# Designed miniproteins, single chains, continued (5): the designs that were tried, part 41

Each design is a single chain, and the fold is of that chain. pLDDT is the mean over its residues in the fold that is shown.

## One batch from the design tools (miniprotein)

Design m17500
Fold by ESMFold2-Fast:
Structure m17500 (fold): chain A 57 residues (1-57)
Amino acid sequence: MEELIKKYEEEGYELVKVVETDEGTVFIFKKPDGNYLLVGVFNNGEIKTLESEVDFS
């Protein structure tokens, strides 16, 4: 978890929100361009990413 957050922060992304769900945890990062990146880390070890222009801040 912390390694993934550090990796994105090193790329200029800011962690703005963490959402815990029954299936895993979703990290919401703000990109340097103002869009958002959702990173889902699932309980089975899968990682999925989705870019969004919706403001989560």
Scores: mean pLDDT 76

Design m17501
Fold by ESMFold2-Fast:
Structure m17501 (fold): chain A 64 residues (1-64)
Amino acid sequence: MSRAEAAAIVDALERATGKTLTPAARAYWVDELAATADPDERARLVNRLGRTLQTAPGTVVARD
């Protein structure tokens, strides 16, 4: 998928969960999604990001 499509998915998950990724974490997730050609693996990444945003304490989530 394109980086624009990946960014739209991240933006939708941030709106759905009410939480925001740091710029570095957002860039990482956008790059991971854009680089993933397998639709099943891409769906797993989307689910993982969604769960990470839902379970993280506070409103800003960073990737280690």
Scores: mean pLDDT 75

Design m17502
Fold by ESMFold2-Fast:
Structure m17502 (fold): chain A 91 residues (1-91)
Amino acid sequence: MKEKIEEALKLVDEAIELVKSRDPAAYPRVQENMRKIYKIAQEIFSKEDIEKIKELLGEVVRALSRPDDPEAVQRALELLEEIKKILKEKG
């Protein structure tokens, strides 16, 4: 369980750095990290926490569909920090 949480936290931290880079080539990697985080969440969390994480991950992907919008980028960063908080509190 702890190893899976640490893996998910690493994926969130990588996604935060990729979003901060504002490099369009990084977006597929962020989406891949979101899919991996969701898979880990399904293995270790309750149904309630999985649904919460799923919604937040979906909102990150939606925000990053507008990468030229500074407000959308800021929202994606805030959502990633919220996901990180849930992983730390529930892991």
Scores: mean pLDDT 81

Design m17503
Fold by ESMFold2-Fast:
Structure m17503 (fold): chain A 65 residues (1-65)
Amino acid sequence: MTLEELKEAVLAKVPPELQPLVRSAFDLIYEKDKEKAFEALREALKADSPQEIVDILVKAFKELM
């Protein structure tokens, strides 16, 4: 999977109302650490709920602080 395919697959798992939040969180992680952003997207793709996706991205962001 390309990074773009992985990103779109994750976004498809969240309601439209949460997609801007997920996208912004990803962009912030990506600016800090490209590899960490890719890992976070792979973990988010395995999640079965929108809440788990948000939790994965928040955890990745906190690890970069």
Scores: mean pLDDT 78

Design m17504
Fold by ESMFold2-Fast:
Structure m17504 (fold): chain A 95 residues (1-95)
Amino acid sequence: SSMEKKLEQLAKKLTEAIRNKDLDAARQSLEDMLKLAKEMLEKGMDKIEVMQLFARALREPSRAIEEVEKTDPQAAKQFRDLLNEFVERLQELLG
């Protein structure tokens, strides 16, 4: 769907931001992803479907954090903290 493609594009931007160690770009991508999750729910998408779409979308970003960890553990921790905060906010949104 068009919303799935938009999520995929945002996840790719997040992955690129992580690889480039760009915290501000990563924050922006995560904020855009939260906005998209709200739009999906407002359009009547099932909460379980939204959860599954986001679980899939976050796989490559998570892998990018693991790669950054190998050379820069401090930067990797900052991205993990951002991702954990995002997941908490997403879970609150999903109820």
Scores: mean pLDDT 90

Design m17505
Fold by ESMFold2-Fast:
Structure m17505 (fold): chain A 65 residues (1-65)
Amino acid sequence: EGLEIDRKRIEESDPSDPIVQAVTKALEVFEKKGLDSVEAKREALEIFAEILNDEEAAKLAEKLK
């Protein structure tokens, strides 16, 4: 349900927006590895750190290793 709302929001948003790109990639990771996977959460945080240059996301990803 939440993922469906996020997907519609992405389709209506600017596809060149870094936040939209980060969310799209993170959703693909969760779809492949499962929403409850620690590895999926870490990989999603790494995607946010790379695309948004978010140092806090990078620190959280390191803590999940």
Scores: mean pLDDT 68

Design m17506
Fold by ESMFold2-Fast:
Structure m17506 (fold): chain A 85 residues (1-85)
Amino acid sequence: MSPEEVKELLQELLGLIEKALAAIKAGDEEKAKEYARKLAELLKKNGGDYEAKKIEDLIKKKDFESLKEYLETLKAIIKEALKEL
């Protein structure tokens, strides 16, 4: 991947994380699941199989509190990666 392609991917991942987090905070479980599933699919396509499985397992358990914490952690990691690009 070029640095530009990596930056685009990280920005798309960040956008999906922020949309999922906003839906969780609003109590919109269906939108939270929609955005989190899109995030997991994008992660799988780019070698993030472990992260994708973690997200999918949390959705299946309806554990939106742990999902929120995990997404906040991923958001922090992606923001730091974007600063270095």
Scores: mean pLDDT 86

Design m17507
Fold by ESMFold2-Fast:
Structure m17507 (fold): chain A 118 residues (1-118)
Amino acid sequence: APKITESGGGTVPEGGSRTLSAKVSGIDFASHALAWQRQAPGQPLTTLAVISADGAAVGYAPEVAGRFEISRDLSKQTAYLHMRDLRRADTGTYYAVAIPSTGDGPAVFGEGVPLTVV
């Protein structure tokens, strides 16, 4: 069955750095675009970063552009979100999402990893 296992959350000081990891299984990793979304309490899911299935194209929300970097590793079937210069406003639950590159079929969501900036 499709599954995304996320790690790297927890508590981090303001101005610090953290890398979140999402191991993907049960799907063809190479045929899926990958995204990181955040949900703050009482707010909708917000897409922060996206990387294309071939890894050639990346996109970022304006609030994280220049601070966050998305990457993917086909050999490890893992997506990463590298975060630097963390702000208290970056606090929330982070979800990795795998999206079929054809647009056909369901997106796969991770269970969410909490991050608290103090």
Scores: mean pLDDT 88

Design m17508
Fold by ESMFold2-Fast:
Formats: sequence, structure tokens, C-alpha cells
Structure m17508 (fold): chain A 88 residues (1-88)
Amino acid sequence: GEEAAARAAIAVMREAAAAQKDPKVKAEMEKIVAAFEEAVRAGDAEKLQAWMEELGEKAKTDPVLKEALEAVLAALQAAAPELNAILE
């Protein structure tokens, strides 16, 4: 279900952060993962959406955050078939 998919997505993001060799990008990826995990735990979809939109806007002016966000999104996209299977 949805909770299992959210946990799998968090695991994928954590793995991507752990594999990151740039310590500044890694730190930002870890912050993204922590914020996402907290939003999922709170169960507030509107707050999660607002946070994601704010993160995207901040990434436009912060190159380290942009790299971190792109790395997290790339990892999630690569894992999408597995995540979709869990949602079913």
C-alpha cells in the first residue's frame, strides 16, 4: 500500500544520499529525506505538496540544493517500477 511505497521511497532516497560523494550535496539530500519522512509521518498531503513546491523554487537559486534535489528525483525515477509495484 501507500505507506509501504512511502517507506520504500524514503529508503531509495537514503541510499542515494549515502552514495553521494560530495559532502555538501549529501548533507542537502539528507535534509530532503528527513523533511519528506516527517511530512509522510504527519500525513498532510497539502503540506507535503507546498514543501515540494518551495523546495523546487529554492533550488533555482541554490546550486547545491538543485544538485541534491535532482539526485533524489533521479533515484526515485529509477526506482519508479518497484515503487509502483508496492502501491498495487
Scores: mean pLDDT 78

Design m17509
Fold by ESMFold2-Fast:
Structure m17509 (fold): chain A 60 residues (1-60)
Amino acid sequence: KVKEAVEEAAKRLGVSPETVELALKKVEEEKAPVAAIAKALKTSPRAVSRALKEVREAKE
């Protein structure tokens, strides 16, 4: 389930699955703001927030 959620998030954001995992780690471990991640991935904060929420829900 987690793998599938990461792959779906990567497809929606137009990035690699590894990039999604790194972004999730930065938000959770480094407390990086979602806006900074969105700027780095050249997408909207809303898109990043939605994608990370889906991955977090899949982890449970």
Scores: mean pLDDT 75

Design m17510
Fold by ESMFold2-Fast:
Parts: C-alpha cells; sequence; structure tokens
Structure m17510 (fold): chain A 69 residues (1-69)
C-alpha cells in the first residue's frame, strides 16, 4: 500500500471512531512518506481522541520540526 492508501484507510477508521486503529494507519503513512504533512495532523487528532495526549503532543512537535516556518 502507498502512503496515500494508508492515509485514506486511517480517515475511514477515524470516521468509524476506531481512533487507535486510525492512528496505526496514519503512522504507516508517515513511515512510508515522512513529508506527508496531512498525516501528521490527523495522527495527532486520532491519538488525542484515543486518550493518548502525550503521544499526540510528540507528533505535533515532530511535525513542527519537519515543517519549520
Amino acid sequence: MSAEEYYKKGVELLMKKEYEEAAKYFEKAIELDPNYIKAYDVLGLALALAGKEEEAKKVGEKGREIFPN
């Protein structure tokens, strides 16, 4: 599967409120394409909704490090 396919599957799982599974798919998307900026945003959201606030914060920090402005 491509990074885009993992991202789409993650979004589908997020819509079904399967937040932990959605996060796994977004992590795979980022693993295949570390510059997939959209995947970082939805991974942080999925982790926060799964109650993993510290992991969500770390994802946000990584996103800011990779995409500094």
Scores: mean pLDDT 79

Design m17511
Fold by ESMFold2-Fast:
Structure m17511 (fold): chain A 72 residues (1-72)
Amino acid sequence: SAEEGRRLTAEAERLIEEARQALAQGDVKAALRLLGEASRLAEKVREMGDTEGADALEREIDALLQELADYL
């Protein structure tokens, strides 16, 4: 449903923000876990038919993963 899709998107955005905070503190392992959870929610958003919303979430996740690569 549209309500469920909005909840999943909001939850994914919260996880992405928590991942940014973890990365700012140097907690690479926490950032990776949070981005993994956000990625799973983005896939659920895609399965619900919101491909544009899922693509937007995946772009943010990929940008943070590329920042994390500098720490590995």
Scores: mean pLDDT 87

Design m17512
Fold by ESMFold2-Fast:
Structure m17512 (fold): chain A 67 residues (1-67)
Amino acid sequence: MEEELERAVKRAYLYLLEAQSLDADPALLAQIEAATRAAVEAYKRGDLEAALRASEEAERLLQQIQA
């Protein structure tokens, strides 16, 4: 459980860092930042489902930037 939560938050941070490196649209960056924040908040309370959902949202937004 703890390892899965840690992975979800780390993935969200990696997606955010990658989006920042791509000089992405500010609106999409703001959305990825919000998703990463949601993942961190879920991690703090041990909510695996919320952390995974937030990580998936960050990934989806990153794919829009990479397309």
Scores: mean pLDDT 80

Design m17513
Fold by ESMFold2-Fast:
Structure m17513 (fold): chain A 73 residues (1-73)
Amino acid sequence: MVEEAEKLKEEIEELLKKSNLPEEEKRRIIDQVEGLLKAAKEAAERGEESMVRAYVEELRRIKEELEKLLKEE
């Protein structure tokens, strides 16, 4: 589960690298993602698997929103 969160962080960072978003927006998203990953790791240390899943789900949502923003139309 934590591995999934770490993978999502890497994928989000790659998407941000390719995006034309302002640096300030990129920082905000990175800070949010880092916070979620930290929370997921803390929940995993406590054995709170349901909380880890919730944070992974939030990370997936952020990735999907970034993918949508990167679509050129």
Scores: mean pLDDT 81

Design m17514
Fold by ESMFold2-Fast:
Structure m17514 (fold): chain A 96 residues (1-96)
Amino acid sequence: GEADRAAGEAAEGAARAARAAAEKNTAAAGAGAAVAGVGAEAQARIAGASEEAREAAEEAARYAAEAGIAAADGDAEKAREYAEKAEEAAERAREA
């Protein structure tokens, strides 16, 4: 349904923010702002999504936040690992 699609789109946005943080290492504030910007609207859009789609989208957002923190700490390897996990969660949200 539309809510499941919205959950997938929100998860993809989180994964893109995580990847930007991992790749640039200077974009931690940008990644944090992107995750925050997705937060309120994403919650409204995914309220009607399936439990599986919502859980996957929330997991993608959580990993995106972790990628941003790792990037801010200068841990590029850890930021990349979290970006990959965010992308995996986004894929699950889209398939749900």
Scores: mean pLDDT 71

Design m17515
Fold by ESMFold2-Fast:
Structure m17515 (fold): chain A 73 residues (1-73)
Amino acid sequence: AAAELQARAAAAYAAGDLEALADALRELLELAKDKISPEQYRLAMEAIEAIRAGDFERALALEDELADLAAKE
């Protein structure tokens, strides 16, 4: 369930395992995809891939865009 995936993501982050972190975040996103807009899904996917690449500056910028979009929707 979502709580287990969130715990897995936190453990991967603590271990510095960016691939495992991105995979857990992708599974969390798939659980939520029917409850979010296609634009939110796209931005979340781009943020997850930025994390996988270790591009945290881009990931943070995309998370800011997601928060702004969610506040407007």
Scores: mean pLDDT 80

Design m17516
Fold by ESMFold2-Fast:
Structure m17516 (fold): chain A 82 residues (1-82)
Amino acid sequence: MAPTPEQVEAAAKAASEYLKKNNMTIVAGYGEVKDGEYRLYLKAVDDKTGQEKYFVVTVNADGSAEVREATEEEKKKLDEKM
């Protein structure tokens, strides 16, 4: 199932705002849809420390978006897709 253009745009906007607030630069991303929810898994680098960080943006069918840190399983999944 493909995400809607609105979900993709909402995820990109939420990710960009999160990265900017936390001084991080995006390295890679992988998106999927499950039960009408779009999940964008992202790998980024902290601009101050150079540490890699992984996070997930979740967008509901209504376009509401949330950002959280990725779990170890989600990090593994992103690395398998990249």
Scores: mean pLDDT 78

Design m17517
Fold by ESMFold2-Fast:
Structure m17517 (fold): chain A 59 residues (1-59)
Amino acid sequence: KLKELVDQLLEASLNGDLEKAQELLAQLVDLIDQIKDREEREKIRKEITEYAEKKYKEL
């Protein structure tokens, strides 16, 4: 689910749809912030960041 949001965020950004990209980014941040455990939240944030970097590099 989080990776799907990253994929959609990158697609919106590439298409110049900044409004959609902003909405997707807000959703991603909200989902990560809902993780109450600090260690799990940091782990998920890192995994999502690495996934986004990998996907961006493939473009």
Scores: mean pLDDT 79

Design m17518
Fold by ESMFold2-Fast:
Structure m17518 (fold): chain A 80 residues (1-80)
Amino acid sequence: MEEKINKLYEELVKRVREAAAALRDGEGWGETFYDPELKVYGFAAAGVDAATGARWEFAAIYDENGNLLYEERRGEGLPA
């Protein structure tokens, strides 16, 4: 189960990066889903700041009780 959740998370992060690369200044992208077999919620978003052109990315997987399992946050000029 955990291996399948990890693979799902890696595929989500890849989709976020591909979406972010296609965005223009001021644009955004988002995806939310629930996987009934794994019983997890996925949240993903990406955007480009309209004033600065700074790109940001977010991906997270939560279990059915709202516990964070995996998270990635990336962005130009954001703290690591």
Scores: mean pLDDT 79

Design m17519
Fold by ESMFold2-Fast:
Structure m17519 (fold): chain A 86 residues (1-86)
Amino acid sequence: MEVEEAERLIEEAGRLMEEAARAYREGKYEEAIELLERAIELLEEAERLAEEGLEEEPERARELLAAARRGKAAAEKAKKEAEEKL
C-alpha cells in the first residue's frame, strides 16, 4: 500500500499548497511559508514511499515519484517567493 499512501500524501500536500497560495494573495506570508513547509514534508514522505513501491509497482511508483518531485520543486519555489516578501 506504499503507492496508495504516497498518492494520498501528494493530494494532501496539494491542498496545503492551495491554502498557501490563498494566504500569499491575502498578504499572510508567514502563514503561506508554514503551509508550504508542511507540504514539502508530506512530499518528501511521499517520495520515500514511492521509492519503496518501485519494487512492487514500478510504473505507478515512478509516476508518483515524479509527481512528488514536481510538487516539492513548486512548493520550494513558492516558499522562496513568500520569504522574499517578508
Scores: mean pLDDT 87

Design m17520
Fold by ESMFold2-Fast:
Structure m17520 (fold): chain A 69 residues (1-69)
Amino acid sequence: GAMAKEKEAEKIAEEAERKATLAVIQEDYDSAIKTLEEAKKKLEELGREDLAKKIERGIQSVKELKANA
């Protein structure tokens, strides 16, 4: 149902943010960006544009960190 789909989308966003944070701590910016980009695609497929936009902001932040590293 719709509620189960909403919970799955939120879990995808939370897990992607957690994995990306761990990758950033290890200075593995490429893995962080890839993880977030894969999550954004899945969230767009689930129709959660709000979460996809939040993840896009995360991607831009990681790219900025990589550029300044």
Scores: mean pLDDT 84

Design m17521
Fold by ESMFold2-Fast:
Structure m17521 (fold): chain A 74 residues (1-74)
Amino acid sequence: MKVKGFVAVTGPRLDEAVEKAKEIIEKYGGKLLSERQVGRARVLEFEVPEDKYDELVKDLIKELGPYLAGIGRL
């Protein structure tokens, strides 16, 4: 089964953080559903296999670190 989630990134290297987030989503077999600007944050909505969600979240937290504004399931 697939699950939907979001990741929100912010900061001075926003475009780099967005590209990194997209690479990680693809690495775990995820698909980008939407990308939108919300104030100072870029929000990416995705779907990923349920069994990969926890590893994806851990990798996003590790790789995005100070750029991570929010993450969660939809």
Scores: mean pLDDT 84

Design m17522
Fold by ESMFold2-Fast:
Structure m17522 (fold): chain A 88 residues (1-88)
Amino acid sequence: ASLLEILEKLVEEKEKLLEKAREELEKLGMSEEDIERALEIAERYLEGVERAAELLKEGREEEARELLARARAEAAARAEPIVKKLEA
């Protein structure tokens, strides 16, 4: 599968992915506050994925990859406090 196909599928399945993520986090016993923060981070990341897919459609592959890498790094940094709570 091409990168564009992978990103478009993530965008198409966005609502389903976020709903499944909520269910899994609730099963882990996370607080509603931490669940809301995690879902906000995931939603911001998926917005970055959608923009990267648009850039790929325009033939701007390098800009798309840079945006996607930045979106991943920002999501990871924002998620770190939540991930540490789950691992502790």
Scores: mean pLDDT 82

Design m17523
Fold by ESMFold2-Fast:
Structure m17523 (fold): chain A 95 residues (1-95)
Amino acid sequence: GLEPPSEEVKKKILEILEKGRAEAETIPDPQARAFLLETLDRAEKAVKEGATVPAVELHIAVSLVAARNQGLTEAAELLSKIGEEVSKVADEAGL
């Protein structure tokens, strides 16, 4: 739906993004790491400001395409995984 996520769904998404951020910090390519950290920071801020789950999924999907187009393979792989995990939370919540 277009409604803000419940606090439970919001917490689950923030936990996924926090784990993703920790994994991003370990990426040796400084360009891929910087891209991921900026992307995840924007996603976290959006969730905290009440963005809908579809809006968060769209942000991740657009960022994934951008990472692929720039040849940031490790960034694209991690964003794909994060996007899948967010989508599973949305599906389980009936969104």
Scores: mean pLDDT 86

Design m17524
Fold by ESMFold2-Fast:
Structure m17524 (fold): chain A 53 residues (1-53)
Amino acid sequence: MESLNELMTKYKELSEEQQKELAERIQKKLKEKKAGGTPEELEKLLKEELKKY
């Protein structure tokens, strides 16, 4: 039930260093999954990675 907007708000609350690390992890996972970067896959990856913070 978390929207992409809610996940992006959480991302923006992270430090600049944490935001950079999170973005790099998401990019790596998108390439590995060959998911084509759909909004649904991006949202799922954001949710999973944000759990680490």
Scores: mean pLDDT 72

Design m17525
Fold by ESMFold2-Fast:
Structure m17525 (fold): chain A 90 residues (1-90)
Amino acid sequence: KEELEKKILLHSLYAAAAQRIVLGDLEGARRIVEQIEKLFPDDEEAKKYVEEIRALIELYRQDPEAARARATQAFDESTKKVVELMRELL
């Protein structure tokens, strides 16, 4: 149960960070990334998500439309995963 709850939290935070990028709130996305790093310091999947969000923030500075498109896909995929994991918890 604790393992599922941790995965739900990680995917929820990743979705929130991606949503911040879609909205153009890069500072909000950075704060969520810092929260992920503090909550999941030894998690390889969390480290991958942190790197992905940081890459999207840099992409947004060069090509905001491409960054928003990729962040939208990340948001859709992670929210679908959260719903799937929540159904397993219930």
Scores: mean pLDDT 85

Design m17526
Fold by ESMFold2-Fast:
Structure m17526 (fold): chain A 97 residues (1-97)
Amino acid sequence: DERVEELLEEIERQVERINAALAQDLSSEERLKLLDEAVEEIAEKLRELEVDLSEWMKNSRPDLTEEDVLLNVASRLLRLALEGRYDELRELLLKLS
């Protein structure tokens, strides 16, 4: 399950980066920018690994692009990891493989 391992490593890297930055006095704007950058990095890894978005596309609004769905998935993966919900994170990653 090489794709799940690579995605998990990228997500964990972004979580470590966010946690390190949150130990500093960051403004709300700086925190938002850091979260946006983390989502973009996760989305890029999802694109690189050519993940299966078929289930998310079926359940998404018909006006959303594949890129919109990809960013929504990346955002959800980051949120699950930041909340320590690793069981749900692993289930989501398996569906993407």
Scores: mean pLDDT 80

Design m17527
Fold by ESMFold2-Fast:
Structure m17527 (fold): chain A 59 residues (1-59)
Amino acid sequence: AEREARRETVLRGIGLVLRAIGDALDRSLETGEDTLPEENLTGEALELYKEGLELLKAA
């Protein structure tokens, strides 16, 4: 029960982080075109993603 609740909370957190990254990339395209590789994230977005994964491990 508690373990499941923590898991869901972390999963939601990761989902929000991924959504924020997607929104940030879309914003960048709107305001100013940046050189973004197809499979590579920007340094800042990549750090947010890694932090989300670490949160999952810390839970």
Scores: mean pLDDT 61

Design m17528
Fold by ESMFold2-Fast:
Structure m17528 (fold): chain A 58 residues (1-58)
Amino acid sequence: TPWELLNRGLRAYQEGRYDEAARLFGEVLADEEFMATLPPSLQEDLRRKLEEARRLAE
């Protein structure tokens, strides 16, 4: 589910696994219907985390 992808992405991000976090956050952000259900603050936080994870990924 989108929530499982989000939780896995957040865990990967917290653990410094930026390659995995970027992939998972990318999948979550591609789900436009799911993203529309999230608060704007969380949508912005996820976009920021994806950008950071991509920059820090090897």
Scores: mean pLDDT 83

Design m17529
Fold by ESMFold2-Fast:
Structure m17529 (fold): chain A 77 residues (1-77)
Amino acid sequence: SLEEAEALREKGVEAAKAGDYRTAGEHYRAAGELYESLGDLERAIEEYKLAVIHYLQAGDLAAAEAAARRAARLESL
């Protein structure tokens, strides 16, 4: 739901403020997945890009690459 996507985004913000960049990336990715399932591709792309930034801060290159690939695919639609 939209409410769940917004809650996940907020959890991502709080995790990032705490310096837990891996958890922030996970929450932003989950928010992106929910926005994508709701057909809100613009919001999904934004959330995936936030996931990339935070995964890179966490040193999780594989997760960052996966999120970046998903954002790029949605942008090509």
Scores: mean pLDDT 88

Design m17530
Fold by ESMFold2-Fast:
Structure m17530 (fold): chain A 88 residues (1-88)
Amino acid sequence: MEAPVFELSPETRARIDALLAAGRWDEAGALQTAEFVRKALELIPDVTPEQRDALAEAVAKGVRDGAALPATRQILSDLAEKLRALLE
């Protein structure tokens, strides 16, 4: 199932919520990061340069707002840098 923009699938969100409820925050963060990276990469090949710029800014904003666990924040930060490099 494919969805536009940085949005997790309902199945992935349910799994993350279950892991968080079980206190498995590192596993939840890893799963969130893996799906977020997968979705971001899937969007890049089929988007215009303008859309890639918007995606890079959305990733950077998510990292800046600090909504992720430490491991997830690091990987999202690295992803934001890679997306910016692809736009150059």
Scores: mean pLDDT 60

Design m17531
Fold by ESMFold2-Fast:
Structure m17531 (fold): chain A 101 residues (1-101)
Amino acid sequence: PELQLTPEQAQSILDTAENQAEELIESLRFFASDPRAHPRAREIARYGLKLIEEESKNKEEKAIIASATIRAMARLLDEEELRKLIEEEKKRLELAKKLLK
């Protein structure tokens, strides 16, 4: 994916990072426990929650991991692909901060 962002995309990333962490985490907990969800989506949701608890340093990182995990669930990605998506989202967050500051 391109590392260039529009102002609209940058604002969306910042809004997610600053204001959405709790809502996204609640959504992941719901999907991780839903027996009707796709098995791969449940596995990825559980893995994302583990990353949030073990590897996130602050609320922004929790939001980024949660957002990336939801996108990975929608695309039925594996754990390695989720880690790559998280790194891309972290880079986009830093670019968004630079673009809007």
Scores: mean pLDDT 78

Design m17532
Fold by ESMFold2-Fast:
Structure m17532 (fold): chain A 74 residues (1-74)
Amino acid sequence: TIAQQLKQLAKQAKEAGVDDAASAAYMGAIYAEKGDYERAAKLAEVAARIAEIEGNTDLAKQFRQLAEEARKKH
């Protein structure tokens, strides 16, 4: 599920030291569990932006992909 993918990616962000991206992704997972995929997508985009600023481009790409998947759930 989108929520499970966001939680896994949040763990990866935390392990990489990108704690703010991990926090945004965990919040996104909570909204996805509630069925609020629009907020989940926005939080995944926030996490992607933070990861990009921190220089973790692979993590940023994964967060952007999850944001797109969450939007498809509309």
Scores: mean pLDDT 85

Design m17533
Fold by ESMFold2-Fast:
Structure m17533 (fold): chain A 91 residues (1-91)
Amino acid sequence: MEELKEKIKKEIEKAKEALLKKIAETVKDPLKEENREFIEKLIEEEAKKTLEKIKKYIEENVKDEKEKKELLKYAEELIKEAVNEVKLQVF
């Protein structure tokens, strides 16, 4: 089950790197108020998509309800941390 945690962590890292690249290519002035709102919305959308992908992966690979909840909580915490890291790098 540690292998599942490692896969979840890698998927979140990939999503974070892809999002940072997309923001850098799309937005010239991240500190401009209008652009900041756009970036924050983009971060929220990508976080939601990543969580949904991980939820599907957990549903397909885990049958035990307790283990499902533990992995989902782990993913939610890592996504929250990644969101904070993206905001720190962009702003």
Scores: mean pLDDT 80

Design m17534
Fold by ESMFold2-Fast:
Structure m17534 (fold): chain A 70 residues (1-70)
Amino acid sequence: KFEEVLKLIEEAIKKEKDPNIKRALQLSVDYAKRAIELGNEKAAERAIRAAVNLLKFQNPEEYEKILEVL
């Protein structure tokens, strides 16, 4: 379910020091939550993938934690 992935991304946001990366991750989380509420699973998946891809390069340790629930 998307909820576990979103929770881990939100935890990564709390640890992020760069305000621009923090904002980009937060926008992806907000878009994913809205897409889920509207029943648009494809839009939610795209937003989650964008955040996960960003974490792969910015914070590999948090990325590995997210892979355990994907």
Scores: mean pLDDT 82

Design m17535
Fold by ESMFold2-Fast:
Structure m17535 (fold): chain A 79 residues (1-79)
Amino acid sequence: MQDLTRFIGLSLRIIGIKEDIRRLGAEEDPEVKELLEEAEKLFKEGRELASKGNYKEAVKLLERAVELYEEALEIALAK
């Protein structure tokens, strides 16, 4: 139950960061795009683990994805 709540919270954070990057018009910046593609892969893998009920491992992947999304947002804001 706690892992599910954290998975939901991390997923909402990712959605918010992706929206902020889109609003900045930074999705096509090469550095931002590379980080977004790596982060999206981790987010997809995390969602697949969650669909199998493995929220503990899903949360670990989403925490790594959030780090990459946050880095992409920092680069977007610096440009």
Scores: mean pLDDT 85

